# Designed miniproteins, single chains, continued (2), part 108

Each design is a single chain, and the fold is of that chain. pLDDT is the mean over its residues in the fold that is shown.

## One batch from the design tools (miniprotein)

Design m7983
Fold by ESMFold2-Fast:
Structure m7983 (fold): chain A 75 residues (1-75)
Amino acid sequence: MKEKEIEKLAEEVAERARQRATDLGFADQADSIAEAVKTVAKIFAEEDGLESGKEMGERALRAVETHLRQQAAAA
C-alpha cells in the first residue's frame, strides 16, 4: 500500500524535524517546520517513489537543521 508507506515515511521525518527544532530552541516553530519537511518527503515520494521521498526528506531535514543552527548562533 504505497499511500500508507508514504505517510509513514513523511511522519517519521516530520517527527525528527520537530524534535530537532525543539532541541535548538525553536519549539514555537517546531510544528510548522515538521509540516514543511513532511510536505517535501510526501511530494517527492508521490512524484518519484519512496526512495526519492526518503532521500529528499533527509536532505530537507539536514537543510533545516543547518539553517536553525545558524539562526541560533546569530541570535
Scores: mean pLDDT 81

Design m7984
Fold by ESMFold2-Fast:
Structure m7984 (fold): chain A 79 residues (1-79)
Amino acid sequence: KEEYEAYIAKNPDDAEAYLNLGRVYLAEGKYEEAIKWYEKAIDIKPSAEAYRNLAVAYEKLGDKETAQKWREKAKELAK
């Protein structure tokens, strides 16, 4: 967690670092924070993986409609 935060401060364009940080927050049950980091990853580089992770976070928050929207976006990019 702290290692990823220090890393992104020095490497702000590394989308994978933001995805990894989002996964750490998701594992801790901090779904809103996970969404914030996944959104930053998407801003740098949109990817099917980032949209899938965003969908999981919204599903954990109980927002199934938004989760489904992001799952569909991920499928479109995975083609």
Scores: mean pLDDT 79

Design m7985
Fold by ESMFold2-Fast:
Structure m7985 (fold): chain A 92 residues (1-92)
Amino acid sequence: EVEKIVKEIEELIKEAEKLLKEGKYEEALKKLEKALTLLAKNASKLPEEVLEELKERILELVREALKGLGLEHLIDEVIARATGNIDKARAA
């Protein structure tokens, strides 16, 4: 179960990376949002090291996508919200 969840999140990350290289920032953000949703939903099931590594990778790509869209001013807010959601899900 854990391995399947990690693989699905990793596939979404790879798809987002490809979309970012193609300049498809909005499509990349949709993949990253799905990855963050899966990560938060399964936060209590994942080892802490795996959770933090996937979170950091996804948030770095979110930052890149927002910069590509000219939405750099929203980066801190979006990252804080995503981090807060994952932290709450982990604590529950």
Scores: mean pLDDT 83

Design m7986
Fold by ESMFold2-Fast:
Parts: structure tokens; C-alpha cells; sequence
Structure m7986 (fold): chain A 78 residues (1-78)
């Protein structure tokens, strides 16, 4: 549910911050996860595209996309 989605969002942002992701990239990750939490798939994909254009590794992009989709799914559960 929404509570699980919020916890996953917080854990993900905390993880990437500890990994030393630049603040600019962290902001884009946060925006993508917020869009996912709100069910806004279009905005989520826009922020993921912007991360890709900023040259983040494919593996990191895949990780963020997977988490964003998990958050979106959890937030939409009854």
C-alpha cells in the first residue's frame, strides 16, 4: 500500500545518498519516485530519461526504474 511505497521511497533515497550520488542526480531520482508515488507514469519516465541524458550508468537507471515501478505498484494497491 501507500505506506510501503513511502518507506521504499525513503530507503531508496537514503541508499543513493550514502552511495555518494551527486545532489543533481539525487534530485532527479526523488522527482521520479515522487511521480511514481502519485501514479504519474509520464512524469516518472521524463525524469528517468533526464537521468539517462545526464550519463548515469545503465545499471543505476535500471535500478531506479525498477524501484519506481515497485513504488507505483505499491501505491496503487488496495
Amino acid sequence: GLEQARLLREATLRHFRRQGLPEEHLELVERALDAALNGDTEEMERYLKELEEQGVPEELLESVREVARAIQDLASQE
Scores: mean pLDDT 84

Design m7987
Fold by ESMFold2-Fast:
Structure m7987 (fold): chain A 73 residues (1-73)
Amino acid sequence: AAAEELLRLAEEAAARARAGDLEGALAAARRAEAVLPEVVAAAQAGDEEARAALERALQLMLEARPAVEAALA
């Protein structure tokens, strides 16, 4: 499902960012962006799993931000 794929890609992006693989993290993030509109539409329609996936994906990206910023500095 799109929500599950979004979570997998967000987890991959966060893990790669923590490992210092910024290119891999950005590639995973771009794939997540491709599926994001479908998950957002599902969440807006009242899908609780889609809403939870969006919240978790955001949390993972925020947790990875310091690693991305360090790699860019």
Scores: mean pLDDT 79

Design m7988
Fold by ESMFold2-Fast:
Structure m7988 (fold): chain A 71 residues (1-71)
Amino acid sequence: SSRERIDEAIRAGRIEEFFQEVPGVGPELARRLTEFLLGNGVDLIYTLTPELLQRVPGVGPALARRIVEFL
């Protein structure tokens, strides 16, 4: 479980850097993912689904699954 790393990233304001650790997530996409969470409530990070992540521009099905599996 990556929950402790997620909690640390939220507390430190480093959610964008945390997303960049996912293989296939570059700086621009990490920024979009961070903006998506902050706009919809950061608590969503604990309940993210591949379907929800695909609402973010640039996130396809394969990458969405990889992000959820990394969390």
Scores: mean pLDDT 80

Design m7989
Fold by ESMFold2-Fast:
Structure m7989 (fold): chain A 92 residues (1-92)
Amino acid sequence: GAAERIRRVIERYAKELSAEVAANILIQVGRALGVEELGRALAQEILDTGRKTVSAGELARRIAELIAASKVPEDHAVTIAQIIAADELSKL
């Protein structure tokens, strides 16, 4: 599904990423998919945990929630999310 396809792209860069990087990716994906408010809410949930890192699998599941909530067709939404995640993670 969408979560698995996104997790595979994220894991090319890291199996664990900082909570701040994960939060930023969620905000950017939410904005791109027209669900920025949900993206910010999911990002805040990660930051509120006080955890230093999140797994690629957890980030992928939360991105899949943004895709499910969006009006963008799933394949197109997955492609957008993969591009944003790869762009952000390639800067590390």
Scores: mean pLDDT 89

Design m7990
Fold by ESMFold2-Fast:
Structure m7990 (fold): chain A 58 residues (1-58)
Amino acid sequence: MEEEIAEIVRKALEGDEEAQKKLAKYLGVPVGTIKKLRKNADELTYLVLKKIEEEKKK
C-alpha cells in the first residue's frame, strides 16, 4: 500500500490526471485540491505522510 501510494504521488506530481484522481480519493479531498497542491509539493507531501501515519495506527 505505501509503495503504491508513493508511486501515485510521484505520478500526480508529474501531472498524471489518473494518479491525481486516485491521490485525491486516498486523501479524501477534491481533485482540484490536488492540482493546486501540486504547485506546492511540500504541502502535498505533508498531507500524504500524515494520512499514511494515521493508517499505520489502524
Scores: mean pLDDT 75

Design m7991
Fold by ESMFold2-Fast:
Structure m7991 (fold): chain A 90 residues (1-90)
Amino acid sequence: SVSFSREELLEMLEKFIEMLKEEFNISDEEAEKIRKELTEMIENGASLSEINQFMVDKVVEEGIKLAEKLASTEEQKKLLQKKLEHLKNL
């Protein structure tokens, strides 16, 4: 089994926040809220499974918000598809 250090988990957290900003255009306020919640989970010894589930839930939530914002025209649907393809490669 692969074990992650605190430093590796914090690096994953920062990459996750960066991805949410770039792909889902979340606000700085939402980014700081997510950073705080995820940092508290790591500091409280949350399992990798719990951290992963939190991250998945946030991607789904922001993906729905982005889909609602971008799915009204064919051009917007194409943009959403490109963003989803980019996320698949992260």
Scores: mean pLDDT 76

Design m7992
Fold by ESMFold2-Fast:
Structure m7992 (fold): chain A 68 residues (1-68)
Amino acid sequence: SGDEILEIARQTAEETGISFDVALAIAATILERGKPLSAREAERLAREFGVSQGAVVKASRILYELLS
């Protein structure tokens, strides 16, 4: 459900230090494509939101595991 996705995104944001909005953007991308972010996509998203690429990569892995 949508509530489950919001909770997963919130937990991931807290664990990785990225904002909730960034976690939601990553979750939406994973749900649309059915796979984790590529390194190139993580770099692009990190640049767009001004966050660590390592944090985005970590968040993508967590979100993929929880949403799959």
Scores: mean pLDDT 84

Design m7994
Fold by ESMFold2-Fast:
Structure m7994 (fold): chain A 76 residues (1-76)
Amino acid sequence: IKELKEKIKKLEEEIKRKEEEIKRLEEERKEREEKGDVIGATGLAIRIVGLKTEIELYKKKIERLKKELEELEKKK
């Protein structure tokens, strides 16, 4: 049970880090768009989508781990 809680916490920390990276990339993308650098802005947008996909996968993994934790707690 402790291992599941620690794993969930680690995944939550990874999500926070990726969210910070997305925020920085979104700011960079806005600057590129304002400068008329459509190609650069598009490249950043693709990277942002990739990071959002990774966050969604991590959230699904956390949901699975939380479900396993609830099942283990119900058996006590």
Scores: mean pLDDT 80

Design m7995
Fold by ESMFold2-Fast:
Structure m7995 (fold): chain A 65 residues (1-65)
Amino acid sequence: SEKEKLIEEKKELSRETMKRLKELWAQLRATPSSDQARVDALVDEINKVLEEHRKKSEELEKKIE
């Protein structure tokens, strides 16, 4: 059914988001605190990934209803 397909799409979205966040957090942990430009760039990318996930997840949830 379309509902089952949307649920699977939401699960896949979560898997891909978590994988990307794990990679970004690993890079952030490896970055010295003195490299403020690199830290800021990684934090910005993390926030962007989270915002894109929020928007896409909300859109999928509305369709599941």
Scores: mean pLDDT 84

Design m7996
Fold by ESMFold2-Fast:
Structure m7996 (fold): chain A 70 residues (1-70)
Amino acid sequence: SMEEQQERNKLIAEGEKILKQLLDKVLKTKDEKLADAFGEKLMKFTMAVFTNSSPSTIQSIVDELKKLLE
């Protein structure tokens, strides 16, 4: 539905914003473990978006990204 597509696009925008914040944190801290986790989550997010995954799947990945930013 159009509502599902709008929710999906909203989650993608949120995920992209968090990924940018997480990248900034990696570059500032130079933390190798955080950099590795960032790379894994970036790939997971990108694949979910590319394969047109459900909003619930994208939300789960966004929640994982939020946890890394803490």
Scores: mean pLDDT 87

Design m7997
Fold by ESMFold2-Fast:
Order: sequence, then structure tokens, then C-alpha cells
Structure m7997 (fold): chain A 64 residues (1-64)
Amino acid sequence: SSAIEEKARLAEELASEEQREVLREIGEKLREIGDALDIGLEVYRKTGSREEMEKAFLEALEAK
């Protein structure tokens, strides 16, 4: 690891509560979308159907 990477981590840890909260919320939403995309893509691989893929993606987002 480089010194610049270590300093970036420390800055993130020292960020205000407000800043850390916003970053965590964004990260959580991005993970939810990523997980839903993986589910949709897996359905597309098995079915070859765009409609089934879209349905699985939306259902995964709603399930949370």
C-alpha cells in the first residue's frame, strides 16, 4: 500500500458524522443496485428473455 492510500483512509475515518453518513447511504444504494443487476443478468443467462431479466431486476430492488 502507498502512503497516499493510507492518508485517504485516515481522511475518510476522520470525516464528519454527516459526511460519513452520506457516503454510507450512497454506498448502500450502489450495492443494492449491483446485487439486483447480478440477479437480473443471471436470469437473462438462463432464459435469454429481456422481459424476465427486467422483472427479476425490479423484484430484487423491491425485496431489498
Scores: mean pLDDT 74

Design m7998
Fold by ESMFold2-Fast:
Structure m7998 (fold): chain A 71 residues (1-71)
Amino acid sequence: MKKKGEEYIKKGKEAEKKGNNKEATKYYTLAAIYYLKAGDFKGAEEAAKNAEKVGSKEELKEAQGRLLKFG
């Protein structure tokens, strides 16, 4: 699970550099979910911070809502 989180962080950073903020936000959000499922709180927090920086609060809240439904 941690490996998937790291891969999504990398994809998010690449998308952000290419100007695809929508994709960057989505990848950072997925990374946060995978890190949380893996118990990597620091990785999840960093991913969530990046998602908030390039995306809207509403988009991040939707991702957290999905996580709570499955937790």
Scores: mean pLDDT 72

Design m7999
Fold by ESMFold2-Fast:
Structure m7999 (fold): chain A 56 residues (1-56)
Amino acid sequence: EEERERVRQAALEGLKKAKEILDATDDPAVASQKGAEVTGGPLGEYGRLEVEESRR
């Protein structure tokens, strides 16, 4: 329940940041990598965003 809410919010935040990177960055290669991470697959892929953040 709450876990899904956070994963969903993380996906939305990721999309927002991906757009900011695309808008400010002239290198689509770097922005493309981040975009693929948030736009690919179902909620499973969005969950990976949280896992990757915890791995730091």
Scores: mean pLDDT 60

Design m8000
Fold by ESMFold2-Fast:
Structure m8000 (fold): chain A 66 residues (1-66)
Amino acid sequence: MIEEAVKRAEEMARGLGLDVEEVRRAAEKGAKLAQEKGVEEAIKWVEENVSDPRVRKVVVEVLKWM
């Protein structure tokens, strides 16, 4: 699940012209938190720690898919 979520986020980032590495790192951390503490806590972490709103949107959508 984590690897699949990260790949989905990378593909969305490429399509949107975002920094793929930044999105990958945020998605990886978010997906790990979702597995450990649940999707709601992972989304909260992303909203508090990811400054680019476009990157936040991509990562949150991927976490909701999990």
Scores: mean pLDDT 82

